# Designed miniproteins, single chains, continued (2): the designs that were tried, part 84

Each design is a single chain, and the fold is of that chain. pLDDT is the mean over its residues in the fold that is shown.

## One batch from the design tools (miniprotein)

Design m6920
Fold by ESMFold2-Fast:
Structure m6920 (fold): chain A 104 residues (1-104)
Amino acid sequence: SHRDEAATHLARALEHLKRAIELAEKEGAGKEVIEEARKAAEYVSKALEALSRGDVEEAKKYAEKGLEHAKKAAELARKEGHENTARELERAAEHLEKAIEALS
């Protein structure tokens, strides 16, 4: 179902965000990269919770907010030269875009 597809992509996005945060901390990325990635993870978690309650509209709105923060974190990580962190954030963003499409 579209909901199962969205849930799968949200879960994969969260895995990539958690990996990105771990890499950012290990690589000594700036505080802003870590804060934006954490905000993205919190919004993705809220999207999953909303989806589990059947609130597709709220899930989509939280996924869109998560995407904005993931993209900002990726841009900042790229600017700082943290390519591994940026790639994980970009993978999270790709899964969030797919989740949003499935919820549309």
Scores: mean pLDDT 92

Design m6921
Fold by ESMFold2-Fast:
Structure m6921 (fold): chain A 100 residues (1-100)
Amino acid sequence: SMEEEFEKKLKELLEELRKRLEAAGVSPETIERVLKLVEEYAKKLKEAYLKGDFETYRKLLSELGRELERLLLEAGVPREEAEQITLWVLHKLQEILDEI
């Protein structure tokens, strides 16, 4: 189902994100906070996307980008790396939603 495909792709994204955050030296506590944030926003983005509410979709993408970068910078991730991880997450979420 569309739901099962989304959950599978989201799980794969979160597993890859965990590895990237570990490589960046992010603490286990902060990794769990980041993964939870991305999962919560992914579900909201999916709801807006499936409803055709692209105004809310764009707002949610912007909010996720800001919150994710903020968390990574507060965790001591260098700015360039925090920006690269954030952009990668946003790009992957958009790809997942375009495929379902």
Scores: mean pLDDT 90

Design m6922
Fold by ESMFold2-Fast:
Structure m6922 (fold): chain A 81 residues (1-81)
Amino acid sequence: SAADAAFVELAQEDPELALRVGEILREAEALLAAGVPEEEVRETVRKRLEALIEELGLSEEKARRVRALLEAYLDALVAGA
């Protein structure tokens, strides 16, 4: 998928950031599997991502890329649930 291709590119460019994004996605998957409502999962992902952006001091451009990637994967996870 386009999201998978974008994640591979991120992992090649910034392995540490890709690892941290993967951790957020695994948490989202676990919450959805536990029956947590979609709205709460989306809020949790947003909070984790904003904390990550601040922690790593990401540029606006890189932050937008990561937000788009996480939204795409989260949409796919919700659609598959």
Scores: mean pLDDT 83

Design m6923
Fold by ESMFold2-Fast:
Structure m6923 (fold): chain A 67 residues (1-67)
Amino acid sequence: SIEEAIDERVEEALKERGITDPEEQEEVRRKVREFAEAWLKGFKWPDTEENKLKFIDFAVDVVSRYD
């Protein structure tokens, strides 16, 4: 599911960026979920899974850079 894909990608991004503080980790997870929800509201379902995964990667990258 998209929720599972978001969770997995966030965990990878946290490890990649060396974010180990639990509060900071939860903030990143929250922001990525909010961003993904905003994007999904802009698209009429159904949309392609490939596009959704590309968006998740983008959202994680953007949020992590602005922490």
Scores: mean pLDDT 67

Design m6924
Fold by ESMFold2-Fast:
Structure m6924 (fold): chain A 60 residues (1-60)
Amino acid sequence: SADEEAERIRAEFERLGDRHAEEVKAQTSDPEEAEKLAQEERDFWLRLGDVVAEAVRMLS
């Protein structure tokens, strides 16, 4: 269903956000800044995933 596909898309973007957050954290020397940037990456990808999932749901 469109709803199941939307859920799969959200889950994939969450996974991508976690991977990107881990990369940013590994590349950032300051631990406090690393945590902040990692959280911003996760939030960004979650929002993007919601937008894409809703677009697919509306087009399906």
Scores: mean pLDDT 86

Design m6925
Fold by ESMFold2-Fast:
Structure m6925 (fold): chain A 92 residues (1-92)
Amino acid sequence: SELEDPALLAALEELDALLRELADNPSEEKARAVLEKLGELIDRFGRVPLVQEALERLLPQLRRFLKAHGLESLLPELEELERRLEEVKREL
């Protein structure tokens, strides 16, 4: 089971920690760290339905957050992650 994969659980916990840090003190560096971790999660676990569902809920929220906090310069990187996730979904 994907939920029994220690690497997946660790990656999700790391993502949650980075998201909390970004929410507490927004910065380009922290937002970039979140985007980088999301990219790793898509690359390693993007075919896992649970991951797809979580990211489909998270990515629109992150888009709104970036716009609200003057981090719009990172929107192209977020859009590339959205594109990669849809591509992975189509390969299944």
Scores: mean pLDDT 85

Design m6926
Fold by ESMFold2-Fast:
Structure m6926 (fold): chain A 99 residues (1-99)
Amino acid sequence: EEWLAELQKKLEEVRAEVERYDAMSLDEIAADYKANRGEIERRLVEWQREADRALTRARYLEKQGDPLAPEVRKLAEEMLENVRRIQERYDAAKAAVDA
């Protein structure tokens, strides 16, 4: 399924960003924010929307009794959790910059 492969690819991108941010200090994230604010914020919004769409699709598949539903739901929930972790670190860095 093409859309499922794309969702898996996006989740890998989000996981890579979580690992990158987990390795960075607050000052390093703040420097990245100052340099790439627009790109980072656009990317976070895109990932959130893609995760929300995937969750909506999982619910649709669940109603149909589709055997893919549990896998899609798990991927969507993992993506939402990873985006939340990036957002929290980013918000902390943003607050430090704006202080």
Scores: mean pLDDT 81

Design m6927
Fold by ESMFold2-Fast:
Structure m6927 (fold): chain A 80 residues (1-80)
Amino acid sequence: SEEEKQALLERVQALLDELAELMAKHELTEEQKQGAMEFLAKAQEFARLVYEEKVSTEEARKMAREIEALGKRVIEGIEK
């Protein structure tokens, strides 16, 4: 549903906001910067695919799950 896709976008955005706050407080290593850039690129592509109606709700769930997992790993790596 459109409501579910919007909720998935909001969850990804919450992780992007958390990452932005961490980046404001920490000087990142090159490896951490690469992880952050990969997460940002995948989040932007996901938003584009949802906007262009190129993904089903099922595919959106799968993509959001993978992107959320990546974002959490990136955030965890900075907090260590």
Scores: mean pLDDT 86

Design m6928
Fold by ESMFold2-Fast:
Structure m6928 (fold): chain A 80 residues (1-80)
Amino acid sequence: MSEEEEAIEKMEALMPAFREKLRAAFPQEVADVIVSTLEELIRRFREIAEKAKSEEEFIKQAEELGRELQAELQERLAAV
């Protein structure tokens, strides 16, 4: 019902096609790290959307999550 929920559903629906494109462009280990990180991002966005009491709180928590997962993605890619 919110734009945030629609965006999350669209991201979830696109994940299989995105996984195929990543596997075509990158080695399997790299593609799997990127996909798993994006799946975790989508899952945590959904949790934040369900728990946030205002749009302002959602945006703040979503921005913080994005920064954390960007750092985690870089660390995970460096380990592969």
Scores: mean pLDDT 75

Design m6929
Fold by ESMFold2-Fast:
Structure m6929 (fold): chain A 90 residues (1-90)
Amino acid sequence: MEELEERARELEARLEELGGSSEEENYELGYEAGRLVVEYLRREGREDVLDALAAAAPRGLAAADAHPEKAGAAAFVRGYADAVLEAKAA
């Protein structure tokens, strides 16, 4: 738990420092955040929430695609969704 909280704080600091200026960097940060969330939910035994996030991922991606003016935020959402969907793959 403490280790996950520390990694979350490190990701937040890195996001603030980088300012999300690069779509590639935003995607990578989103992917790492998604992996962290997956690990947290599995440790808490909340596979049901992880299933819900995976089911919602296509809608999140569609919303990101609808707002090209927010490319950096969209890249983060894509990374996050990819990590969640990958975790639910067989």
Scores: mean pLDDT 72

Design m6930
Fold by ESMFold2-Fast:
Structure m6930 (fold): chain A 76 residues (1-76)
Amino acid sequence: SNSIVQMMQNQVDVMTDGIRISQSQSPDDRRIRSTSLVSRSDTLITQMNNNPSVPQSIIDQVNRLRDQARSIVIDS
């Protein structure tokens, strides 16, 4: 369904942002990408919480990634 495809796209976007943050040499670029990652992660967590087939352990992992990205934004 379109909702599953959208969730998968959001997962790819979160992973892509994470890879780009790890490759970034610029603190400003890392902040911008981390802000995007936080926003996309919040959307993904909401979608995952609405899907009973998603294990809580996966949701917890995405929450940790979001919290780490948020920490980077705050420390900037």
Scores: mean pLDDT 72

Design m6931
Fold by ESMFold2-Fast:
Structure m6931 (fold): chain A 96 residues (1-96)
Amino acid sequence: SREDLLRLLAVVSVAANIVAANPELRPEFVEQVRRLLEALEAGSPELPALLEELKKTFKLDDKEIAAAEAELSKYPEAVLEEALRRLKGEVELAEQ
């Protein structure tokens, strides 16, 4: 759903900022984002739990996530789908 896509992109964007400052966290980030992408594609009921796991692992601020969701909500679904495609490509490249 659009709501699941928005939540995933918001959580991942906030975590990516932390990883950019702490490159040693990148392997764990890539692994958790891969699991999120697989869950989103499958329509898995585990997606909310995986989002909460990533949030806890990277100690994400709820206010920063809410701000990212608000910003992303301004964009058409086609732009969010393009962001998702780019994220999938970056994760696949990082695993090779």
Scores: mean pLDDT 84

Design m6932
Fold by ESMFold2-Fast:
Structure m6932 (fold): chain A 74 residues (1-74)
Amino acid sequence: MPVSEMTPEEIAKLVRELAETDPLKAARIVHEAYLEGKATPEAVRLAAEAARAYRNGDREKARELLLKAAELIK
């Protein structure tokens, strides 16, 4: 389902689920939510940091940052 058709609660749930299994997809979903007016600029910053942490091999930091970003989806 496209992010534009999802509620903020559904997007936050999806980001939390993907934080463990596909952190890069979770980060992209946070950015898409921001473009739809459903996430704060801080959520996008945290998601970008999570994607960088994941690419650097820090999967735990990526997860923590994505879970924090999910709290900022409204």
Scores: mean pLDDT 85

Design m6933
Fold by ESMFold2-Fast:
Structure m6933 (fold): chain A 71 residues (1-71)
Amino acid sequence: VDEKIKKLEEALKKGDWGTASELLVELYRAGVTVEEIVERLKDEAHREEVRTLYRMIEQGLAEGAAARAAR
């Protein structure tokens, strides 16, 4: 978990949104809270971006089960 958070911070510093999104999905599925992730990030801009992406992933995965299968 800690290793994935460090990789996430590195991806954010590089502007590698693909890797950052993949790592956030893995952390979400592992049961890591957004609060645990942002506590380990020292850059406040990265904290805001991580909060937004994590919330979108959480809502997207929850809504996927309720979405109409026809579209």
Scores: mean pLDDT 71

Design m6934
Fold by ESMFold2-Fast:
Structure m6934 (fold): chain A 82 residues (1-82)
Amino acid sequence: EFEKLLQQALEYAKQGIEAAKQGDYEKAYELFRQAEKYLQQAVEAMRAAGLPDSAMQAALGQVLALLQEHEEELQAFVEAME
């Protein structure tokens, strides 16, 4: 259920990071938008299932940790989107 949505969010985030590393910023942008969409759906599914806020924060923390690990690589992507 929400685990599959979170897994999809993480998968799209990883693909977005890889596209950004390759300089494909259009593809990276679209992949990050998909990651955001699935993450939002995962959080909504967790809330609907009656999970505590700590579980939703843990899910958000997984995506944030992944992005933080690749912060330097994502700087060029962020600058290109301006």
Scores: mean pLDDT 80

Design m6935
Fold by ESMFold2-Fast:
Structure m6935 (fold): chain A 80 residues (1-80)
Amino acid sequence: SMEELAKKVGGLVMELMLRARLSQRELAERTGLSTSTISKWMRGELLPSKEQVLALAELARELGLDEIAERLEELAKQLP
């Protein structure tokens, strides 16, 4: 379901932040998104677009977190 997909993306966003040691503000600055949007994603309350998930995957690769990037790219295939 789309709700389950949102929760999976939220979990990967939290894992990205923990492993990269980024705050919500820092992740927002690097992605061009609001801290409110990131907070909602972390809670699985908002379904991100395919483009937004791919931007997160690109950031994960830049930070050397290729496993997180690959998982985000796979989830992006399931998004409209």
Scores: mean pLDDT 85

Design m6936
Fold by ESMFold2-Fast:
Structure m6936 (fold): chain A 93 residues (1-93)
Amino acid sequence: DKELSEEQQKEVIDAFEELAKKLREVYTKPETQAEIDKYLEWVKKVKTTSDLRVLILDLKSIETFARNLGLFDVAETAEKARKKLEEIIKKVE
């Protein structure tokens, strides 16, 4: 388990904020918006490569779900975020 630099943590946060923006455009209910915000607060606490592996699994689920619903903008944003996290793991490990 490797600790992430502040720059790497920022890259992860930025990727998820971009995804959250796309999700908020589709899921407009206040309850769903609150759950998205709660998830982003958890993402801000990410510090290790093991945390990134959990996020990668979440991104794969979001990508698959979004593609099945025809939400291609969400799916492509999730895929881009996943690839970025995978690159960070390769650089750190």
Scores: mean pLDDT 85

Design m6937
Fold by ESMFold2-Fast:
Structure m6937 (fold): chain A 65 residues (1-65)
Amino acid sequence: MKSEEELKKTIERLKNLIKQIDAEIARVKADPSLTPAQQADIIARLNKEKSFLTKKLKEYEEKLK
Protein backbone atom coordinates (compact mmCIF):
# COMPACT_ATOMS: atom_id res chain seq x y z
CA MET A 1 0.00 0.00 0.00
CA LYS A 2 1.25 3.48 -0.83
CA SER A 3 2.18 5.65 2.12
CA GLU A 4 1.60 9.41 1.92
CA GLU A 5 5.39 9.84 1.81
CA GLU A 6 5.70 7.44 -1.16
CA LEU A 7 2.92 9.32 -2.96
CA LYS A 8 4.73 12.64 -2.37
CA LYS A 9 7.99 11.15 -3.71
CA THR A 10 6.18 9.97 -6.86
CA ILE A 11 4.61 13.43 -7.33
CA GLU A 12 8.03 15.12 -6.95
CA ARG A 13 9.58 12.67 -9.44
CA LEU A 14 6.83 13.43 -11.99
CA LYS A 15 7.25 17.20 -11.48
CA ASN A 16 11.00 16.85 -11.99
CA LEU A 17 10.50 14.82 -15.21
CA ILE A 18 8.08 17.46 -16.57
CA LYS A 19 10.59 20.21 -15.68
CA GLN A 20 13.35 18.29 -17.51
CA ILE A 21 11.13 17.95 -20.61
CA ASP A 22 10.45 21.73 -20.57
CA ALA A 23 14.22 22.35 -20.32
CA GLU A 24 14.87 19.93 -23.21
CA ILE A 25 12.24 21.67 -25.41
CA ALA A 26 13.98 25.00 -24.71
CA ARG A 27 17.37 23.45 -25.60
CA VAL A 28 15.99 21.98 -28.85
CA LYS A 29 14.54 25.38 -29.84
CA ALA A 30 17.93 27.00 -29.18
CA ASP A 31 20.01 24.30 -30.95
CA PRO A 32 21.58 25.78 -34.14
CA SER A 33 22.60 22.29 -35.38
CA LEU A 34 18.94 21.23 -35.81
CA THR A 35 16.75 22.11 -38.80
CA PRO A 36 13.25 23.52 -38.12
CA ALA A 37 11.78 20.16 -39.23
CA GLN A 38 14.01 18.24 -36.78
CA GLN A 39 13.12 20.69 -33.98
CA ALA A 40 9.38 20.26 -34.71
CA ASP A 41 9.65 16.44 -34.67
CA ILE A 42 11.59 16.33 -31.38
CA ILE A 43 9.32 18.92 -29.72
CA ALA A 44 6.20 16.97 -30.80
CA ARG A 45 7.59 13.80 -29.17
CA LEU A 46 8.54 15.69 -25.98
CA ASN A 47 5.07 17.30 -25.81
CA LYS A 48 3.42 13.85 -26.05
CA GLU A 49 5.63 12.61 -23.19
CA LYS A 50 4.87 15.75 -21.14
CA SER A 51 1.09 15.29 -21.67
CA PHE A 52 1.33 11.68 -20.45
CA LEU A 53 3.34 12.67 -17.35
CA THR A 54 1.03 15.64 -16.60
CA LYS A 55 -2.00 13.31 -16.66
CA LYS A 56 -0.20 10.88 -14.30
CA LEU A 57 0.77 13.78 -12.00
CA LYS A 58 -2.89 14.86 -11.76
CA GLU A 59 -3.96 11.27 -10.92
CA TYR A 60 -1.40 11.06 -8.09
CA GLU A 61 -2.26 14.53 -6.73
CA GLU A 62 -5.96 13.51 -6.64
CA LYS A 63 -4.98 10.40 -4.63
CA LEU A 64 -3.05 12.52 -2.12
CA LYS A 65 -6.28 14.49 -1.44
Scores: mean pLDDT 82

Design m6938
Fold by ESMFold2-Fast:
Structure m6938 (fold): chain A 103 residues (1-103)
Amino acid sequence: KERQLEILDRLSQLELVPRSELKEVFGLTDEDFKAAETTVKMMIGADKLSEEEKQIIVQLLLIARALGLGDSRVPGYLVGAIVLNAPKYAIPKAVELLREALE
């Protein structure tokens, strides 16, 4: 739990987390990463995001799924932020929702 919260803090600061660490802490597979990367590429407005912003969103979506939040407000919020071209504002808010699920 403490390592999971630390990872969320890093993502809220737009710091990318190594895939190996995400795999260890959240139990994610390489297949999970490929699926999330495909999802982000298919999102409306994703072409307006930097590669770093896309990777942060991929990691947030993976964490949401790992925590059982795949059908929750977190994916919808991130999609809305992409469409509005405001990922730097929306990413910290999505992290807050994920922290709430861990508390």
Scores: mean pLDDT 68

Design m6939
Fold by ESMFold2-Fast:
Structure m6939 (fold): chain A 94 residues (1-94)
Amino acid sequence: IDEAKRLLAAGRYEEALELLSTQDPSNPEALYMRGIALDRLGRYEDAADYFEKAYSLTTDPSAKQIILTRLAYVLARMGQYEKADQYLQEAKKL
């Protein structure tokens, strides 16, 4: 959604989250963007949860690779290095 993408690019993360919360909860792009906003706000556990939801609903290999890479970085910030490496290895296979 172009408006949410503009809010994220402008650093308006709380406004992006509010807008994205009105989207279909099964929309993987909206879930992914919510993960980005939460990561930028330092809410790493919430960000990881939304990236996992986006991944489970995504079928495109290229999009899956992007989501897994983001998830791995968030997990690394949380000190979960082994789980981060597992997702990064999975992303490399896509």
Scores: mean pLDDT 80

Design m6940
Fold by ESMFold2-Fast:
Parts: structure tokens; sequence; C-alpha cells
Structure m6940 (fold): chain A 90 residues (1-90)
């Protein structure tokens, strides 16, 4: 459906940014949270509608944001905040 295609395109944009974070960070907890976020979103694309995907993405990215802020990683926190704002517009 058109909504499933929109969710997939949104995931592709998020995935690219999260993969760049994985290339940049060496923190094992932040890396694990990013990998979990990707896995959760991939699962959501197969199992729930667009609204369910958005809810899953927001929840997963919020965990990554909180960890980045706790670590003082301002660059990663800013990127994740931008992704969360883009999701809210969808």
Amino acid sequence: SAEQEEARKLYEKIKEKLEEILKRTKDPVLRAAVEAALANMESALKTVDKDGFIATAERSLRVVLELAEKLGDKETAAIVQEMLEEIKKA
C-alpha cells in the first residue's frame, strides 16, 4: 500500500543516519541501542501498519537520544532529534 511504501522510505532515511552513527561511535551501549532500533523498525515494517511503525521508530530513537545525551555526544543527539522531528511530520 502507499502507507507501507511511505513507512519503508522513512525507515530507509532513518537507517542511513543510524548507520552513520554506528561508523562514528565506539561506545558499546550506544552501538547496541542503535542496532536494536534498526532491528525493531525492520520488524515493525513487516508486522504493523504505518502508525505502528511510527510509534516503534519514535520509541526506539528516544532510547538512542537519551543515551547520546547521557554520554555527552551532542552530534549524535542532534541527528536523532532531527529524525524524531521528521517522524512527527509523517
Scores: mean pLDDT 86

Design m6941
Fold by ESMFold2-Fast:
Structure m6941 (fold): chain A 95 residues (1-95)
Amino acid sequence: AEELIKQLLKDYLLGKKPSDEFVQELKRALQEEAERAIKNVDERITPVVLLGVAVLRNPDMSVEELMQLLFDVIAGTERAKELEKEYKELIEKAK
């Protein structure tokens, strides 16, 4: 998932649109990472996990919404803090 996020960010900064196939693969990888982290009660909070939590809540998220969320998570905005709280709640329930 991390390498796919790096590629998405590079494409965004260069003004390139990611392919639909790339977006589907990225969303799948993010979901799998979040599910793995929750199952393992992993207390480490990473951008990959936070994006994965968001995709788990909205699997039909558009590429534009995913790109905005990626930017929010990297920038540490209020939305990123909300996702961090949600992840902590999911981990607490998994204990």
Scores: mean pLDDT 77

Design m6942
Fold by ESMFold2-Fast:
Structure m6942 (fold): chain A 80 residues (1-80)
Amino acid sequence: MVPRDGIEYFKAEVDVIKEYLEKIGMPDAKSMEDAARKAPEKVTDEAVDALLEELSRVGPARAFGTPEERRARLEAIRAE
């Protein structure tokens, strides 16, 4: 559950992720990690970098971990 003061940041972060999944052609994916598991070729390093940069502009709180943690997870999934 997101604290009251963080609700706006959480919603904006979710919206950024959804928009980015649509941009890479994976609107039905549940997360960036899910998209990387299903179609790693669509989750390029450039796509990940652009997503993390947009997420960094949304706010200080991270619902899904730090940018570095998200990058490490996506790289691990693509390596499988």
Scores: mean pLDDT 64

Design m6943
Fold by ESMFold2-Fast:
Structure m6943 (fold): chain A 66 residues (1-66)
Amino acid sequence: VEEYREQVRKFVEEAAKWSPEALRGFAEGLRRGAEYYRSNPSKREIADVLEEGARELERLADEKAA
């Protein structure tokens, strides 16, 4: 699970350069990924990591749009 958290963190750092629209689009992608993994109790931690990344991307998009 830590490897997924690290990959999501690096992805968010790189994504900080993108437009608000692009950030929101990728956040939606991460949320769909989280929903997929959330259906399996043994993979809930992966779903949580993806959802955290999606929230961070949306927060960055909101900050850029302000």
Scores: mean pLDDT 76

Design m6944
Fold by ESMFold2-Fast:
Structure m6944 (fold): chain A 72 residues (1-72)
Amino acid sequence: AAPATTTRVTREEEAEFVDANGKRIRYRFRLTETVNADGTVTQEAEAELEIEKDGKRERRRVRSAPGTFPLP
């Protein structure tokens, strides 16, 4: 069986703005923290950008690799 883990979203942020070129950008950020059964912590960051200009829409998603944050 998979080890027991606890996952929580520790930060969520949404913003909408128009850049200098008239593009409307909707920004969504999520930071997820997973406490593993061995007591280690895995952090993942996700960002979603939705860009609209002149009736054209595009969506981009970026995700960090798990465990990229060094422990102190």
Scores: mean pLDDT 67

Design m6945
Fold by ESMFold2-Fast:
Structure m6945 (fold): chain A 83 residues (1-83)
Amino acid sequence: SALQKKADGLQKRIADLKAERDQLKAQLAELRKQLAQLKAQGIKDPLLEVVASFVEGMVSSTEALIKELEAKLKQLQEQIKQS
């Protein structure tokens, strides 16, 4: 059905976004580790701090989108069960 095809598409998009989120979280963890090492040496890197903030924002945006799509998928799956 058209509804099932839409549900399958959402499941794939959610899986792809979760993979992207996990990659961004790994990048953020590495950036935070580098910043912590520099801080321990008394070194400030304002550019690296800005980059870390951008990646943190991307993680938050991706997590918000995943939650929205998961809610839509749940509603669509309930409609399919009733059809």
Scores: mean pLDDT 89

Design m6946
Fold by ESMFold2-Fast:
Structure m6946 (fold): chain A 70 residues (1-70)
Amino acid sequence: MLSREEIKEKLRRASGSDRITVAQLIKVAEELGIPRSLVFDLLRERNITGDEISIEQAVEILTEAQEESF
């Protein structure tokens, strides 16, 4: 299980900025063994409808998804 700091580093590396696209978020999730469906469910629960989110939002989503995957 990756730490919040390790998840943040992976997300920043993928995006190259403090924002990340949903497509890049899904790629990082797949590298972590997290199902795409779970990521989309968490995006919907947070009312995120755009194609781009903040790194902080992405960290929260992947941390929660990782906890639900075990």
Scores: mean pLDDT 80

Design m6947
Fold by ESMFold2-Fast:
Structure m6947 (fold): chain A 74 residues (1-74)
Amino acid sequence: SRKLSLKGVTSEELAKQILSLNLPSEVIEKLLTYVITRPDATREELLALAEKLNVPKEKHEELVDLLLQVQKEM
């Protein structure tokens, strides 16, 4: 399978902000795939996915806000 990159999906500024959260690349790929395949995904669904992928709780709100911005750019 081809891996998704942040630079291929969203703006450079938003990609930098997501990368600044220092998450594993596989976690970022799964989150981006979810957003791309489900552009109507709710904040609650994105939070649940972040928890399932073992994202640190302190980063959940910031990460989800950034993913919602990715949805708006699509």
Scores: mean pLDDT 75

Design m6948
Fold by ESMFold2-Fast:
Structure m6948 (fold): chain A 74 residues (1-74)
Amino acid sequence: SLEELKEEIRKILEEIQKELQTLPEAVQKKIEQELIARLQAVREEAEKNNWSEEEFWKKVKEVLLETLEEIKKA
């Protein structure tokens, strides 16, 4: 459901915030800027292709999980 998806996203964002705090400030800023750019690209693609709200949030979740993996590798 959309509510379950939003709750999953909330938990991923909490993990991202926790993991980012372990990194130097310059690295945090770079990852944040890259994440913002990726989320902007997702929004543009969603608008271009008339995605449903669920499709949009599924893609947002995917991007957030990829970002979390990159943070853990840093």
Scores: mean pLDDT 85

Design m6949
Fold by ESMFold2-Fast:
Structure m6949 (fold): chain A 63 residues (1-63)
Amino acid sequence: KYKEEAKARLDELIAKTPPEYQDEVRRIAEAVLAYLDKHPDMPKEEIDLLVESVERYVEKLKA
């Protein structure tokens, strides 16, 4: 399932996040995964866009 791929990508992203932001990024990741649970028929392209948005946010936090 695409959600499993999204979870793996988000877990890897959290591991790469500076410790001071890990809790915030984890909460965002949990919210995204909860949203996917409510929309199990969401296409892969939309799921990828959600994960990419979190990745871009973390990139900004890293400066």
Scores: mean pLDDT 80

Design m6950
Fold by ESMFold2-Fast:
Structure m6950 (fold): chain A 63 residues (1-63)
Amino acid sequence: MVTAEDGRAAAEAAARGASREQADRAGTGFVIGVENGDPERGIALARLAGASEEDARAAVEAA
């Protein structure tokens, strides 16, 4: 399960110097975590982490 705090922490970790790959993993974790409970919440968390709504929704649908 991914919360808003978990999402923000992941995004901040990625921004601090995580590689592009680690940033991608953080975003994927959001989507997968939310897919198990609430896809709309996951879109919101991905957007909080810096993803666009379109990218977040596409990722949820692709997962």
Scores: mean pLDDT 55

Design m6951
Fold by ESMFold2-Fast:
Parts: sequence; structure tokens; C-alpha cells
Structure m6951 (fold): chain A 97 residues (1-97)
Amino acid sequence: SLEEQIQKAVKLLEENAKFASDESTTKEEIKKKLQESLDALSKLSDSVTDLEHQTSISMNIIGLSVGINTIDNMPEKDARKESSELLKLIAKNLKKL
């Protein structure tokens, strides 16, 4: 069901946010987790047919894509914080679907 697909995406994003916030996590590992999260959102987008849900997911995909592009210019500590906060925000937005 769509609800189960949303719940799986939310869980992945929340787990990736926790991973990104760990002090031992490298920028390369953060980028991999952000890309994994983006791939999951893209798959979720392909699975929904409701226009309202499609629009919401598309907005979150754009936000995450921008986040990935900016991380290369951030110090590692800032990359951890910003990535974790972004993934948590997207997970919260998906829960509202």
C-alpha cells in the first residue's frame, strides 16, 4: 500500500539522519546516505498516482537534491548537522501525506 511505502521511506530517512549526525561519519558516507535517501524518494514518487502526494514528494526531492549539491562546500561537522536536520525535515513532511 502507499501508506506502507511512505512508512518505509520515513524509516530509512530517520535512520540515515541518525547515521549522518554521528561524529565518526565522514562526508563521503553522508553523501552516500543522502543519495540513498534521494533514490528512495524517487521510487516513492514513481509509485504514487495522487497529484497532491506527487507534488509533496517532488518538493522534498528538490530540497534533498539542493542539500546534496551544497554539502561539498561545508566543513564535515556542518555537513553532519545540516544533512541530519534536512533528512529529519523530509521525514516529517512525508508523515503528513
Scores: mean pLDDT 85

Design m6952
Fold by ESMFold2-Fast:
Structure m6952 (fold): chain A 87 residues (1-87)
Amino acid sequence: SPVEAARDSAEAGIRTAEAAKNPGQLEAARDGYVSALRAPTPEEAMRNGAGAAAQGAMAFWGTVDLPSHGEEGSRAAAEAARKAAEA
């Protein structure tokens, strides 16, 4: 579901930011996670979760190109964050 994708993305982002030892990215990832959980709509939850995952991925690679819209964006962000956390 969109909410599950958002949660997975945000969680992966937090783990990636922690692994990168970047406190700014970690704080941004955590804020995105909280925003995803408190989002009034599934679409907003996905957007916030994808943002958190992107922050985590960027902590490792400095930049990342992700789809900017919807559930596909959340999945891509979660994949990027997971891959970065394994590096």
Scores: mean pLDDT 63

Design m6953
Fold by ESMFold2-Fast:
Structure m6953 (fold): chain A 82 residues (1-82)
Amino acid sequence: KKINFVLPDGKVVEVEVEESDTAIEILEKIKKKHPELAPILDKVIEILKKNPELAKKLQEKILSLPDNSTINLPELLNEIFS
């Protein structure tokens, strides 16, 4: 399915999300489309690698979104990390 992520700079990136994708894999897909976000996304990926429970929570949240949904990435990450 397709999810539209609103990035910190207000740009929107469309990502093809598979049911088997992990949160880290989804963030890596965003990073490939917007390499300028690598410094920020790499920090988030590092946190998720150290916190598998948060990674799973983020994965489940993204996979629960309907096809063609739009979600603010900074707000989503704040929700998961809070």
Scores: mean pLDDT 81

Design m6954
Fold by ESMFold2-Fast:
Structure m6954 (fold): chain A 66 residues (1-66)
Amino acid sequence: SKSLKTLAEKTGAGSNYAISMGRLYKSQGKLDLARTFYNVGLDMAKKDDSQNSVKIATSLLNDIDA
């Protein structure tokens, strides 16, 4: 429902914020901070069972750790 979608978007704010901060730090060449925020985002996404955010954070971590 529309109300459940709004709650899911609001609940996902933490993981989305962490992922966005990680991307910002990566763009600045701060790879250690980027990795830290991607890991925080992944942990939050797993706790929230946000499968899309888990996939995004995992992909970004694999890219930085390659």
Scores: mean pLDDT 73

